# Ledger of designs, part 4: designed miniproteins, single chains, continued (4)

Each design is a single chain, and the fold is of that chain. pLDDT is the mean over its residues in the fold that is shown.

## One batch from the design tools (miniprotein)

Design m12106
Fold by ESMFold2-Fast:
Structure m12106 (fold): chain A 62 residues (1-62)
Amino acid sequence: MSPEVQRLRIEADIYEGLALIAEAVAELGKDDPESTARANQVADELRAKAEGYRAEADALEK
């Protein structure tokens, strides 16, 4: 595995972990619609970043 592919996969894992934390925050704050909406928005953005890094890693691995 190249160091670049490894770095991109690590970054994807970090952003996925952050998305899970944001989702957990949304669940804990579910009685506050504003806080829940913001946490879900952040989770969606972090998920998109994780998918982007995985796509880049997959392209380099090919």
Scores: mean pLDDT 81

Design m12107
Fold by ESMFold2-Fast:
Structure m12107 (fold): chain A 74 residues (1-74)
Amino acid sequence: SELEERRRRLLELAKRVQDLIEKIKNGPKSIEELKTLLEELDRIHAELRDEGIYSPQLDRVKEKLKELIEKFEK
């Protein structure tokens, strides 16, 4: 059913969010890794918005990643 398909998508998104946060927590080794994580975060965020979900925690993580990228470029 559409409801079960949506639940499956939401569970996969939750797992992707958890995996992303763990990668960030483990400390990216380069600016290229930071940029890759930011791109994946943007993809997850867009998919969550398509499901009608807003995550202020992901917005905060995105801003922190942007700040780290700026620090590495200076």
Scores: mean pLDDT 79

Design m12108
Fold by ESMFold2-Fast:
Structure m12108 (fold): chain A 102 residues (1-102)
Amino acid sequence: AEQEALLERALENFKETMELIFVETKDKDIRLFYLRIHLHSIALSLLDAGFTEEQLREFFERARKIAVELAKKYGLSKEETEDILNIIDRVEETALRLLAER
């Protein structure tokens, strides 16, 4: 299905962008800023593609798993990992709120 392919592409894009941020950006606050922008951009794209609440929740659940794996791979602190997960949670809540308004 087109939406399944878009989900996998969005997750791969998220993973690639997270790795670029971790490799290229050494400042924590700038990393978190770029993560917020990128994740909001993906969320809007998924909403515009007609993703359901279940599909959005699947994206964010899998995005959290990717974020934890990459944080461990790149040696991020527990505090930064928790900050990243909090950003993901807040973007998910915003996306679900926007979906409910449609």
Scores: mean pLDDT 88

Design m12109
Fold by ESMFold2-Fast:
Structure m12109 (fold): chain A 72 residues (1-72)
Amino acid sequence: SSAREAAVRAVEEALRAAEAGDHAAMLEHLGTASRLAQGLPPEERELVRRAGGAILDGDLATARELIRRLRE
């Protein structure tokens, strides 16, 4: 769905900002992902929440895996 694609993009932008050390942009994109996730089914919403948590924890490998699962 377009809503899922938008949420994935927001999480991917947050991941890129985290990799670049841009904490402000990371938080902005995580906020966008959280808002978009409210329109998603519970399972997809949980994957967005877990990916955002992984980004905040600096566990970028786990974040990439959760984004991959969300794209399936």
Scores: mean pLDDT 88

Design m12110
Fold by ESMFold2-Fast:
Structure m12110 (fold): chain A 68 residues (1-68)
Amino acid sequence: SMAEARVEQLLAYVRKEVEELVAQGKLEEAEQAIQAALDYVKEHYPELTEEFEKEAQKILEEARKKAA
């Protein structure tokens, strides 16, 4: 669906941004970027919120492990 494609595009963008921020030691900004994206999904694509939250948390965890 168009909604699923849009959320996947947003996840790809969030992955890149979070990886760059965590690599710079900007962990708080990375968490804020995830929260902003999650709030957007809750507002516009509420049916995809749970899946988005799970994938966004995986992105953050992977970025933290890679930066450690």
Scores: mean pLDDT 85

Design m12111
Fold by ESMFold2-Fast:
Formats: C-alpha cells, structure tokens, sequence
Structure m12111 (fold): chain A 84 residues (1-84)
C-alpha cells in the first residue's frame, strides 16, 4: 500500500515542486505528491509514495542529508515513514 514520508529540516522557502525534485534527484524515486508547510520557522514535508518500500528507501537515503533549495541550505533532521 501507499506510504507517507515525513521530512523535517527543509528550508522554510522550499516549495512542493522543489522538494519533489530534490527527492527524485537524491533517491531516484519520484513521490506521487508532496505537501510542504512551515512549522516554527522550519520547512516540513509530507511526501506520498506508491509503496512502503520506496518510502523507506527514500527515508534511508535522505536522513541527515544537507538540502540546498531556493538558495537556502539546511539539514534533514527527521525522516519518518508511516503507512496509509
């Protein structure tokens, strides 16, 4: 079944399209959809994947990585997978 990857530590200026592209470029896996919001000045994302295995692999690759999006740099501080 589908799964959601919850990412924390994105630049607050990051758009859903920026994050979707970042995930695809870093992991080789394209999420079905991405939602981004700001929580206390930090960007957080919900990325929906077609299956649990893809979401888990993306979490493994992205955890602790440096992110450069929209001219800003940050570090992924959280990468958690939940089934849907």
Amino acid sequence: GMAVLLLAGLPKSATPEDVKKYIKEETGIEPLSVEVKEVRGVGVARATFENMEDAMEAARILRGKTVKLGGEESKITGARVVPV
Scores: mean pLDDT 86

Design m12112
Fold by ESMFold2-Fast:
Structure m12112 (fold): chain A 114 residues (1-114)
Amino acid sequence: SLEELRQRALDEARRIFLEAIEYASKNKLTDEEIYRLALEAVSRALQLATDLFAEAGVPPTLDEIVELLREAIQKAYEEALKKGYDKETIDRFRQAVERALEALRAGRPLPPPP
């Protein structure tokens, strides 16, 4: 069903973001490295969600994908906080993801790393 497909896309995107946050926290990444990792995670999650919906023959709108990815990063953020990862790292990662999603919604290219 479309609901099962959406849930699968959401769970996979959440996993991508959470794994990236864990990697950033464990490796004490710099702000620039966190930003690059966040852009990579958004690109991977976007591709995965787009492919899943395309395979089902029901390609989502850009707004629908952006909203799904926003829900995914929110869930990953909450899980990362509960796991005790560094709050500053989690906040920087979330801000980078939100900035990238806003650029996508506006039809702009992903912002370059600082």
Scores: mean pLDDT 85

Design m12113
Fold by ESMFold2-Fast:
Structure m12113 (fold): chain A 95 residues (1-95)
Amino acid sequence: MKVEEEVLERAREEERRLALKEGVSEEEAERRAEELVEELRKILSKEDFERMYRLMKELGVSVADALAAVGRERNGEKLSEEEIREMVERRRALA
């Protein structure tokens, strides 16, 4: 499977679902999802996509949580699995 394609498809699905829950139209939800996918293709490296894919597969985290973890790692933070799990649990508590 192409790692980048799976990550981008899940990002599209998650963004679309979140937008629909906020009460926007289906057309607006799809537009937001497409804009996110285009942005991710421009800013993420192959290594970023592979890291996100591993987090999603191994820890079962959302694309949004995987992206947050990769963003923090790019800013020089080294995240343990425990720190990533805590971040996911905090976001779940806010949902």
Scores: mean pLDDT 75

Design m12114
Fold by ESMFold2-Fast:
Structure m12114 (fold): chain A 119 residues (1-119)
Amino acid sequence: SLAQQIQQLLGQLVEKIEQALELARQGGVPEEIELALSIEVSTTRRVTEIAQKHPLKAAEILVKNGESQISFLQRIKDQLRSYLPTSKDPKKTEQAIALLDQAIELQKQATELAKKLLE
């Protein structure tokens, strides 16, 4: 079902952001970037939990907030790119950026399926 596909995409999205946060921490990123990633993990986990119990409500949240979430993830990614030259571990910082690219694509896919579910 569309609801199950959305739940699967949200689960993958949470994992990618959590991995990006851990790699960013190991790269020694500024507290502001770590905090922003932590907020994204918390926010996405809440939507994932809602999707398990109330799939239509989760779809409404995804449609309403999807573009704002993509913009926020893109901003964090841009901050990581700016930090990269001064990173304590550039390889881990680059991996965190790549994971955020994957997270953005998963967010886009989840939002498009959410639009279809609400038809």
Scores: mean pLDDT 91

Design m12115
Fold by ESMFold2-Fast:
Structure m12115 (fold): chain A 71 residues (1-71)
Amino acid sequence: MALEESIERLREEAEEILKEYKEKIKELAKTDPQKAMAVAVAGMIELALAGEHEKAKELMEFAEKEIEKGK
């Protein structure tokens, strides 16, 4: 049961990380697109290292869309 609890916590933590990075990117994309992209890359690496490759991809796609809206 300890392994299942650990997986559940990591999953919840990854979801929180994704949400936090999305909010940071959304705010930065309006004023500093370069910084928004740097934050997106950092978040993508963090999520990928946690094994959350799908969430890492989602974060990068979100950042690209938010930066594109600012143009």
Scores: mean pLDDT 78

Design m12116
Fold by ESMFold2-Fast:
Structure m12116 (fold): chain A 59 residues (1-59)
Amino acid sequence: EEKRKKEFEELNNKIQENYKKSTADLARRAREAGVLDRWSPRAREKMLEEYEKIKKEEE
């Protein structure tokens, strides 16, 4: 059980990481299209945060 929990948590983290990368790309496009302001403040902040993380890693 303990081993399965760790493996499941690691898979979950990978899935979330992939989701965040996709989210960051979406945020970049939304910003360029000028529609970012249409999103809720929370969603916008989350997207921008992920975008900044990706940007730092690429630079």
Scores: mean pLDDT 65

Design m12117
Fold by ESMFold2-Fast:
Structure m12117 (fold): chain A 95 residues (1-95)
Amino acid sequence: MEVLPLEVFLKIYPDKLVAEFLHTLQEAVARFPELRDELAKTAPYLAFYIVTKDPLFLLKAAEGFLDVLRKAGAPEELIQRVEEIIDKIKKLIES
């Protein structure tokens, strides 16, 4: 499955953090298809964020994503990208 560039996600999803999250998630699944089922467990939290607009649900989705990657020993550059998304979400909560 071809990984779509971030620009395509930004056109589909008006929320930039949702676009960055989903783009990074698709890249992680493409690179590590064995993690697909574990990564799919983040979907309910993302859905709750879209409905409630409560950034705590987006934070839970991103923290779950990070936990899966760390336990799997994913490459540091992918872990850092998810940590950067978490930092952006935390700044949104604190603003």
Scores: mean pLDDT 81

Design m12118
Fold by ESMFold2-Fast:
Structure m12118 (fold): chain A 95 residues (1-95)
Amino acid sequence: KEDEAAELFREAIRNGESLYYEDEEAKIAVFVLHREEVTEEDIERISKWLGIPEEVVREWLEKDYFNFVKRTKEGHYVRVRLFSEEAAERIRAQF
């Protein structure tokens, strides 16, 4: 499941597309978001997956280039990539 999520993540980055991958049974979530497209629903989803307050997630997502991977104490795997269009070009160059 993590390998599948990782491949989808790489494809989303290469294509400059948003990705919402949520598998509650496998306890895996992967989000690829453009800064200009982030919604309150996105913040709520990430908050619930990470087990941290929405205000903390909002502060993290206010950065121009952002990437984190978190494995929670409950065993959830959460990956978030947030970038602007300009940052996306630099990230795509790495793949």
Scores: mean pLDDT 68

Design m12119
Fold by ESMFold2-Fast:
Structure m12119 (fold): chain A 94 residues (1-94)
Amino acid sequence: MSRQELLEQYVLRLEDAVLKLMKAILEKDEEKIEEARKELRETLASIPAELLPEVVQTVLDAMDAFLAKTTDPEVIAAVQEARKTLLEIAEELS
């Protein structure tokens, strides 16, 4: 697998983990939120250190682009909470 293909695979995995967290927040299911946060942490920890900054930035950019097009306050709040959680965990792993 090329470096580019590997990077794209980690971006897709991280996006999936973030989407699961956003869905759990929207459902207001505390158990699912905790499970999604654990999956997000495990996903971030699985990314090679050399790829981690680029993968995280790519996902953050995608979240920011989505926020620019979203007007639903509950969706905005869920995306912002997931974004904050992603940044906090990524900082802990740095």
Scores: mean pLDDT 86

Design m12120
Fold by ESMFold2-Fast:
Structure m12120 (fold): chain A 89 residues (1-89)
Amino acid sequence: ELEALLAELREVEERAIEAYEEVKKNWEKLSKEDQEKIKAALEALKQAIAAAARAYESGDREAALAALREVIRAARAFAETAEEILKKL
């Protein structure tokens, strides 16, 4: 399961990075509402990553796996939100 989660994380990470680069390039073309949605999704992702780092440092494997799933969820949500907004340009 961990190996599958790490593969899923890598896929979602690539999508999120690509979406983030396109968002940065087109930031001034986005509506204020869409900018706010992207900022909220990015902040949620940053918080999930920080929580996952803490869980891994704690040595609690179950907490680390749960935190990893939350990072994947947040990264996917960010990528999907950014992709939808970019399609409107």
Scores: mean pLDDT 85

Design m12121
Fold by ESMFold2-Fast:
Structure m12121 (fold): chain A 89 residues (1-89)
Amino acid sequence: ELPLSREELVELLLEGARLEGVRYAEGKEKDPELAKEGEKKMEEIFREAVEALPEVTEEELRKAFEEGKNADAEERERLRAEARARAAA
């Protein structure tokens, strides 16, 4: 049914977590209260993702999110470019 393998789904989940980290950092710069609410929701999303795809650990998702959250401007552009390239493939 799904055109992606389990390994490809794991890679996409980790990429998504990094991009959410980037968006959290940018959102916090504009609205810190909204960003704080989003951070709480991310913990719930990580739990649900692990239940749906047990090949990914909650620790790996949190690490990916923190990578995106702490990314500098150059790294943020790299992460977006990689996601765009993958979406175009």
Scores: mean pLDDT 72

Design m12122
Fold by ESMFold2-Fast:
Structure m12122 (fold): chain A 64 residues (1-64)
Amino acid sequence: ELLKKAEEILKEVKELVEQELEDARKRLAAGLEPVASLTREQREELVKSKTEEAERLKAEGEKK
């Protein structure tokens, strides 16, 4: 149960990160500010945090 939620979180984060990256590229090409949503570093930290959260959910499921 918790493992499935962890996988869903990881997939959701990946899709959002890719969409944000493409959106930032389009904004940059249009002469707009690419930092409107997330910076590259913030996206990496977000992905890492979500990954750790998913691992925590897995650990919780196994501890139970």
Scores: mean pLDDT 70

Design m12123
Fold by ESMFold2-Fast:
Formats: structure tokens, sequence, C-alpha cells
Structure m12123 (fold): chain A 81 residues (1-81)
């Protein structure tokens, strides 16, 4: 599994061009979920699915275009490998 720093970097790249507050909240939420998942002993697959669900929910909450949500999902999928 990638380090937290690498995950944060990938999410920041995927949120490029979005408002700073959207980037901040997505990075914060992913950070908390990742740490909680590590503490709970989640597998890579369980962690990946949880982070994908989280970024999809946040993207919908902020009314992000489908292409932006797909970019975030792809970033999470590739970094949790």
Amino acid sequence: MKSLEEIQKAVREATKGLPDEVEFYIVLAVTYAYRAGLKAGLSKEEMKERLIELVREIGRYFNLPDEQIERLIKAVEEVVE
C-alpha cells in the first residue's frame, strides 16, 4: 500500500482546478478514512473500496461533474495498489 503522503499527493493532483475548499475537504476526509482503515486492519481491497465510495459521495455532495468524480476514483484506485 502507498504511504499517506503519496495518497494525499494523488488526491491533490486529481482535485487540480477545483476550489481550494473542495480540495481541502477531500484530502482531509481521505486522510481520516485511510488512517481509520489502517487502524481497523482493512485489506488493500477493502481500503480501496471504502476510499472510492467516500470520494464518490463527496463529489456528489459538491455537485462535481462525472468526469471529475471519475478522475478522483482513478487516482484512489492507482495509489492504494
Scores: mean pLDDT 78

Design m12124
Fold by ESMFold2-Fast:
Structure m12124 (fold): chain A 83 residues (1-83)
Amino acid sequence: LTLKELLDNPEKVLSKYDSITILGMKNSGGATSLYGLLPTFGFKKVTYIPMDTKEEAEKLYNELLKKGEKNVLLYVNSIDEYR
């Protein structure tokens, strides 16, 4: 699952997944905001996994994708990559 897919049509995503897992950096306002916002769209279970580094977040994201976890979002923000 990509952030774009979720934002373009949250109702379609909700019809496919009862739960969403967010991987984000500790103290990331963006990841925390998503965690708070998703239940308002009707998601019954939202899990936020705070990560200490971007590398750890990306590693876990890839491991979850290999396990078939299609409902995982990677939200890592660095000045160089998202600005």
Scores: mean pLDDT 70

Design m12125
Fold by ESMFold2-Fast:
Structure m12125 (fold): chain A 72 residues (1-72)
Amino acid sequence: SPIQELLERLDSLSVEEAAAGLFRLLTDMVKRGFVIPPDKAAQIAALIDRFEQTRDKATIREAVELLAEIES
């Protein structure tokens, strides 16, 4: 799974690479016609907003973990 591959690599990625990875996962999921539930979409959006303010890679990790939970 691309989501699991990103999770495994997060510790070795830069903050910018981690953010780019999350954005790529989101665009790929939408392109496949995957519908993210509204409550989870709101949580992911909040984590992205927090990331833009803090540049904390942990918020990217949490967003990717939410995507993994939804896809499973």
Scores: mean pLDDT 82

Design m12126
Fold by ESMFold2-Fast:
Structure m12126 (fold): chain A 100 residues (1-100)
Amino acid sequence: GRAEELLRQAREALRRAEAALRAGRYDEAHHHLVQALGLITQAALEVETEEQLREVEELLRRAEALYAQLAPHLTPEQRLEIDIQLGMAHIAISVAKLVL
Protein backbone atom coordinates (compact mmCIF):
# COMPACT_ATOMS: atom_id res chain seq x y z
CA GLY A 1 0.00 0.00 0.00
CA ARG A 2 0.87 3.68 0.32
CA ALA A 3 2.91 3.24 3.53
CA GLU A 4 5.03 0.40 2.04
CA GLU A 5 5.85 2.53 -1.04
CA LEU A 6 6.82 5.54 1.12
CA LEU A 7 8.94 3.29 3.38
CA ARG A 8 10.69 1.83 0.29
CA GLN A 9 11.45 5.36 -0.99
CA ALA A 10 12.64 6.47 2.48
CA ARG A 11 15.04 3.48 2.73
CA GLU A 12 16.50 4.30 -0.70
CA ALA A 13 16.93 8.02 0.16
CA LEU A 14 18.60 7.08 3.47
CA ARG A 15 20.89 4.58 1.69
CA ARG A 16 21.93 7.37 -0.72
CA ALA A 17 22.56 9.75 2.20
CA GLU A 18 24.72 7.13 3.98
CA ALA A 19 26.71 6.46 0.77
CA ALA A 20 27.28 10.19 0.19
CA LEU A 21 28.49 10.64 3.80
CA ARG A 22 30.99 7.76 3.40
CA ALA A 23 32.27 9.40 0.19
CA GLY A 24 32.72 12.80 1.93
CA ARG A 25 29.99 14.38 -0.22
CA TYR A 26 28.38 16.29 2.65
CA ASP A 27 26.02 18.55 0.65
CA GLU A 28 24.73 15.48 -1.23
CA ALA A 29 24.34 13.61 2.09
CA HIS A 30 22.37 16.60 3.49
CA HIS A 31 20.08 16.67 0.42
CA HIS A 32 19.30 12.93 0.63
CA LEU A 33 18.82 13.01 4.42
CA VAL A 34 16.26 15.86 4.08
CA GLN A 35 14.45 13.80 1.40
CA ALA A 36 14.54 10.68 3.62
CA LEU A 37 13.12 12.58 6.63
CA GLY A 38 10.27 14.00 4.53
CA LEU A 39 9.42 10.49 3.30
CA ILE A 40 9.62 9.12 6.88
CA THR A 41 7.13 11.82 8.00
CA GLN A 42 4.78 10.97 5.09
CA ALA A 43 5.07 7.22 5.85
CA ALA A 44 4.23 7.83 9.55
CA LEU A 45 1.01 9.61 8.49
CA GLU A 46 0.05 6.66 6.22
CA VAL A 47 0.85 3.69 8.54
CA GLU A 48 -2.00 1.20 9.04
CA THR A 49 -0.19 -1.45 11.13
CA GLU A 50 2.12 -1.63 14.16
CA GLU A 51 4.72 -3.38 11.94
CA GLN A 52 4.76 -0.38 9.56
CA LEU A 53 5.12 1.99 12.54
CA ARG A 54 8.12 -0.04 13.81
CA GLU A 55 9.74 0.29 10.34
CA VAL A 56 9.17 4.08 10.44
CA GLU A 57 10.77 4.27 13.92
CA GLU A 58 13.75 2.15 12.73
CA LEU A 59 14.32 4.45 9.74
CA LEU A 60 14.10 7.54 11.95
CA ARG A 61 16.73 6.05 14.32
CA ARG A 62 19.01 5.40 11.30
CA ALA A 63 18.45 8.98 10.09
CA GLU A 64 19.31 10.37 13.57
CA ALA A 65 22.50 8.26 13.71
CA LEU A 66 23.50 9.49 10.24
CA TYR A 67 22.77 13.11 11.26
CA ALA A 68 25.03 12.77 14.34
CA GLN A 69 27.92 11.82 11.98
CA LEU A 70 27.00 14.40 9.32
CA ALA A 71 26.26 17.45 11.56
CA PRO A 72 29.92 18.55 12.14
CA HIS A 73 30.30 18.88 8.33
CA LEU A 74 27.16 20.98 7.78
CA THR A 75 26.42 24.72 7.90
CA PRO A 76 24.12 26.08 10.66
CA GLU A 77 21.38 26.55 8.01
CA GLN A 78 21.65 22.90 6.86
CA ARG A 79 21.51 21.70 10.50
CA LEU A 80 18.41 23.85 11.16
CA GLU A 81 16.65 22.35 8.11
CA ILE A 82 17.34 18.80 9.41
CA ASP A 83 16.29 19.76 12.98
CA ILE A 84 12.93 21.01 11.62
CA GLN A 85 12.45 17.82 9.56
CA LEU A 86 13.29 15.65 12.61
CA GLY A 87 10.73 17.56 14.69
CA MET A 88 8.07 16.97 12.02
CA ALA A 89 8.90 13.23 11.89
CA HIS A 90 8.66 12.88 15.70
CA ILE A 91 5.26 14.65 15.70
CA ALA A 92 3.95 12.39 12.89
CA ILE A 93 5.09 9.23 14.76
CA SER A 94 3.42 10.49 17.98
CA VAL A 95 0.16 11.02 16.05
CA ALA A 96 0.44 7.52 14.50
CA LYS A 97 0.87 5.96 17.99
CA LEU A 98 -2.35 7.66 19.16
CA VAL A 99 -4.36 6.35 16.15
CA LEU A 100 -2.97 2.75 16.11
Scores: mean pLDDT 92

Design m12127
Fold by ESMFold2-Fast:
Structure m12127 (fold): chain A 74 residues (1-74)
Amino acid sequence: SSRQARLARYQAEIADAEAEYQRLVKEGKPDEGKALYDARLAQVQAELDAYNAEVRQRLFDLIKKQIEEELKKK
């Protein structure tokens, strides 16, 4: 219940961070965009560290894969 809502919120935050990263890349600021993207993902990860270790492990793997795929597209 609340766990599902929390996961959906983190996924939305990651999607927002990804959109902002793409915007900065389009504006010619890829390094700035990557730094902001990484910082936001680190913040989400820190929140997960205090919440639930099992949930953290699943989401961490997903976040890593998403970052790697986005960086490969460049």
Scores: mean pLDDT 77

Design m12128
Fold by ESMFold2-Fast:
Structure m12128 (fold): chain A 55 residues (1-55)
Amino acid sequence: MKDVEKALDRMMYDVMTDEDVEILRSNGLDPYTVRLNLSIYGDSYREKLLEILKK
């Protein structure tokens, strides 16, 4: 969870590393879809995604 939160935070600042891609993919997420939605919806998408991952 903490690694995913940090990856999402970095993506909100237009930074996407190979490590962030791997973290998101290992959690069943498409990194490009996540990056796109973060750019459109910002923090509201981040919170929704973290809520889904928390169960």
Scores: mean pLDDT 75

Design m12129
Fold by ESMFold2-Fast:
Structure m12129 (fold): chain A 85 residues (1-85)
Amino acid sequence: SMEEAVRAQILADLRARLAQARAAGDEAAAASLEALIADLEAGLSAAELLERHPDDRLAHEVAGRWGLLMDRVEEAARLILEVLK
């Protein structure tokens, strides 16, 4: 599904950012990223992330990126249909 594809892409991005935060010793960023990754792996939606983490800037970034990725997945699906005709 589109939601699964978007979730997988966001999780891949957040896991990469978590590895960078850990390498840099940024404990605050690592803790925020770990919490968001856990909630996304548990199946929370972008709206549920914002409700659970209202003051987390990364949660707002994830919600915005979710919308942009949904738009891109929909566009890719349209292009595939046009190519396959």
Scores: mean pLDDT 82

Design m12130
Fold by ESMFold2-Fast:
Structure m12130 (fold): chain A 66 residues (1-66)
Amino acid sequence: TAAIEKQIAALEEEIDRLMLQISAETDPARRAALQAQLAALGRQADALKKQAYPDRTFFPFVPLKF
């Protein structure tokens, strides 16, 4: 699932870029649009994470070094 992990990393990178754009944006209407896009990317990243790790940590029975 390296492809999914790269996709998640790319989405998180784009989220960071959007956050920077939002902080630099002076137009409230454009900021609102960017925030909506940020929320959509966040949902997409969460969906991919769930797809990649469907059963992660449901049973955290592992030493500090697994």
Scores: mean pLDDT 72

Design m12131
Fold by ESMFold2-Fast:
Structure m12131 (fold): chain A 78 residues (1-78)
Amino acid sequence: SSSDEGLRGLALGMITLSSLGSDQVIRQLQAQDEAKALEAQRIRDEALEEAYRYMEEGNYTEAIDVASKGYIEIRDLL
């Protein structure tokens, strides 16, 4: 349905936005604390893998939640 297509599009957009935001924070951390930067990269990679797993299952809401949580966890490292 068009509603399901819209939710899928929103999920892809949120995954992209959270990934770009995470990359910005990781870049900042690389200048300040290498260990935190490595942890942030791990969180980003794990969140991205889980989000795409939910996308494959058609669980778009869960994909959004996982991507958002990953970004928040990375921001908390600042």
Scores: mean pLDDT 86

Design m12132
Fold by ESMFold2-Fast:
Structure m12132 (fold): chain A 72 residues (1-72)
Amino acid sequence: AEEEARELLREGILESASLAVEGIGYAAKAVSSEDEKEREEYLRKAGELMEESRRIDEEARRRARELLERAR
């Protein structure tokens, strides 16, 4: 049902948001860093976290859509 899909989306969005916030934190450290190697490392970590965040959000939305199709 719609309620089940909404609950699944909420869980996925919270997990995605947590990773996105962590990624933003690393991006901020990269911008603030004067060390070239640290900047590159922070940017890499930020990118990885943001990609994972997007993947989780996308998967949660896909699963919610599938539940709505099946549950009616």
Scores: mean pLDDT 81

Design m12133
Fold by ESMFold2-Fast:
Structure m12133 (fold): chain A 100 residues (1-100)
Amino acid sequence: MREEVEEIRERVLELARRLVEAIENGEPMSVIRELLEEIVRVLEPAARLAREEGNEEAKELVDLVREAIARAAAEMERAGIDDEREAARLLAEHLIELLE
């Protein structure tokens, strides 16, 4: 249902904001990786709803997440960024921008 997809979107936004905060506070890479893994787990039900049920709201959310990943990857390539922490920051910032 639309409400389930909205809850997933809100949870991803919360996790992305926590990820930015963790990076700004100099938290260990283990914490950053845990937050990234949690985002993936939270998105799995939305990906399933889009694929198996043709849910339009879930498909839109998945497409926005793909766009965030694409934008982060493009910025990393242009700036010559090879740092995992900075890659995580760029992904989180694009997720926040696109999902707000």
Scores: mean pLDDT 83

Design m12134
Fold by ESMFold2-Fast:
Structure m12134 (fold): chain A 76 residues (1-76)
Amino acid sequence: SEQEVFDEFIEALVKDIKEYIEKYGKKEEIRESLAKGLPEFIEIRKLSEEQQEKLIKALAEALGISVSELRKEIKK
């Protein structure tokens, strides 16, 4: 289903982010890049409000920050 595909995408994305941070230690750079790209990704993929919340929460967890902190980066 589309929901299963989305959940698999989120899981893969979180894994890739965590591995990249572990190998290269560029957490701030990844944080900025994700915050900049996230609004466009949401629009292109036509993500529901619920899917947006799941994605933001998963990304915040992968980055080791709060959802509130990630939302501040996005609004900049």
Scores: mean pLDDT 79

Design m12135
Fold by ESMFold2-Fast:
Structure m12135 (fold): chain A 95 residues (1-95)
Amino acid sequence: SMSDIERAVRRIREVLDRYAPLIHEAKLNNDMDKQKKLLEEVREEVRRILLEFGVPEDDAEQIATLVGNLLGSKHPTTAIRDSLTYVRLFLEDHY
């Protein structure tokens, strides 16, 4: 349902708002170990949320990987926006 999609997107937004600034700081400091650890943590949290909302394992892993790639490669504001847009569109198309 649309209300379930909105709850999933909100939960993922909360994770991204917490992690994106930390990942950005690790990138600016060239702290590769911290960046890798934070990216692994955010991927697992996003994957967990998607599974909780009934997204199949393979799709949840694919989405979480994309979110991690965006956070690792883009500015935080853009990464959050693009990630949430992708998650919303995916959920609307499949649920």
Scores: mean pLDDT 89

Design m12136
Fold by ESMFold2-Fast:
Structure m12136 (fold): chain A 80 residues (1-80)
Amino acid sequence: SFQEQKEAFIAHMRELIAMVRSLLPSLSPDTQARVRQLLAQIEALLDQIAAETDEKQIQQLLLELERLMQEMADLLREEA
């Protein structure tokens, strides 16, 4: 069901967040601060998605999540 797919997606995203947190000590201090800020924003957005029942609103929140995830990926790539 849509609800089961949403719950599975959120669970997967939270696992990814935990993995990124484990990488924090290996990053520069400036990148650590930026990554922590993005993680807080992503977690808040995942909580909003978990609580939301309107499909159109969920779609908009997912687009915002995609933008934040891309910003995270770009930061981690620059650190490598």
Scores: mean pLDDT 85

Design m12137
Fold by ESMFold2-Fast:
Structure m12137 (fold): chain A 66 residues (1-66)
Amino acid sequence: SLVQQAQQQAQKNAKELEARLRSLGLEITELVDEKVEKLSDKTVQATLTYRTSDGVEAVATGIATA
């Protein structure tokens, strides 16, 4: 399904984001929001919003298209 593909891509991008943050001495402390949005009949976007150890938000997205 497009939802699963978008979520998998968002999770992959989140792992890459976490690795980059770790290189800067930052860590992800919590997942604050997970959103799935239908942009069109053929496109779904998943968004994962995290809080970092310095108190700011970091966002990873994934898009799937049919």
Scores: mean pLDDT 86

Design m12138
Fold by ESMFold2-Fast:
Structure m12138 (fold): chain A 73 residues (1-73)
Amino acid sequence: MVTEEQRLAIARGIAEAAREAGVTFSPEVAKRLIDEAIKRLPEGMTPEEAYEIGREVAREALKLPREGNTLVA
C-alpha cells in the first residue's frame, strides 16, 4: 500500500522535473506518471526515495515520446 506521504512525494518529484524542463503536464499525464512511479516503488521505500523515482519517471517521459497520444506536451 502506498502512503499519502509517498504519493505526495512522487507528485512533487514529477512537478520539479517538469519545472526543470520548462513544461506543464496535463492532469491525465501527471496521473499516469504517478501510477508509473508507484509501480516502480520497491516494497518499503521511503518518501524521499519516492520523490526521486517521481523525478526519474518524469525525466524519462520528457526524453521519449509516449505512445498513441500527445502525452508529454
Scores: mean pLDDT 72

Design m12139
Fold by ESMFold2-Fast:
Structure m12139 (fold): chain A 89 residues (1-89)
Amino acid sequence: MLEEIQRLLEEIDRLLEELRRKADPFTVRRVEEAVERQRRQAEELLKQGKLEEARAVLQRTIETLRQVIASQDHVDERVERVRKEKERL
């Protein structure tokens, strides 16, 4: 059970690192704030012994992060290509 929570927290950290590399600064800041609130909520739930509710909050956070990252992949790859061509000129 603690192992599951630990894995979810590690996944969130990995996804936040990926988001920081791919998304604009405003999107990153907003998402990081939302993730911090959700992490604090999960900690409060864990303190209360509500392990299943804490896990559900963290799983929802991961799903939201993956969706945001996926939406950035199509935009950022095109922007990066144009940027590389301009730097070559």
Scores: mean pLDDT 75

Design m12140
Fold by ESMFold2-Fast:
Structure m12140 (fold): chain A 78 residues (1-78)
Amino acid sequence: DEVEELEKRAENMNPEEKRELAKERVRESLRRRGVTVELTDEELEELVDLLEELAASPLPSEEKRAKLEEAIAEILAK
């Protein structure tokens, strides 16, 4: 819900602002999962790239979230 609100806010931003908001969104998602490990900038960049790819995809919001959650889990498993 809060993540969806952040996505709506991103629609009104320029590309640089959207990228920074996307990083904040990823960090907030990690906090909700109880993840205490802070991701590197490189890992956040990978997740932002995935978010942009998913945003261009016609997939349902639930499936987009599932793919993002899987990517986060894979990064944390490293």
Scores: mean pLDDT 70

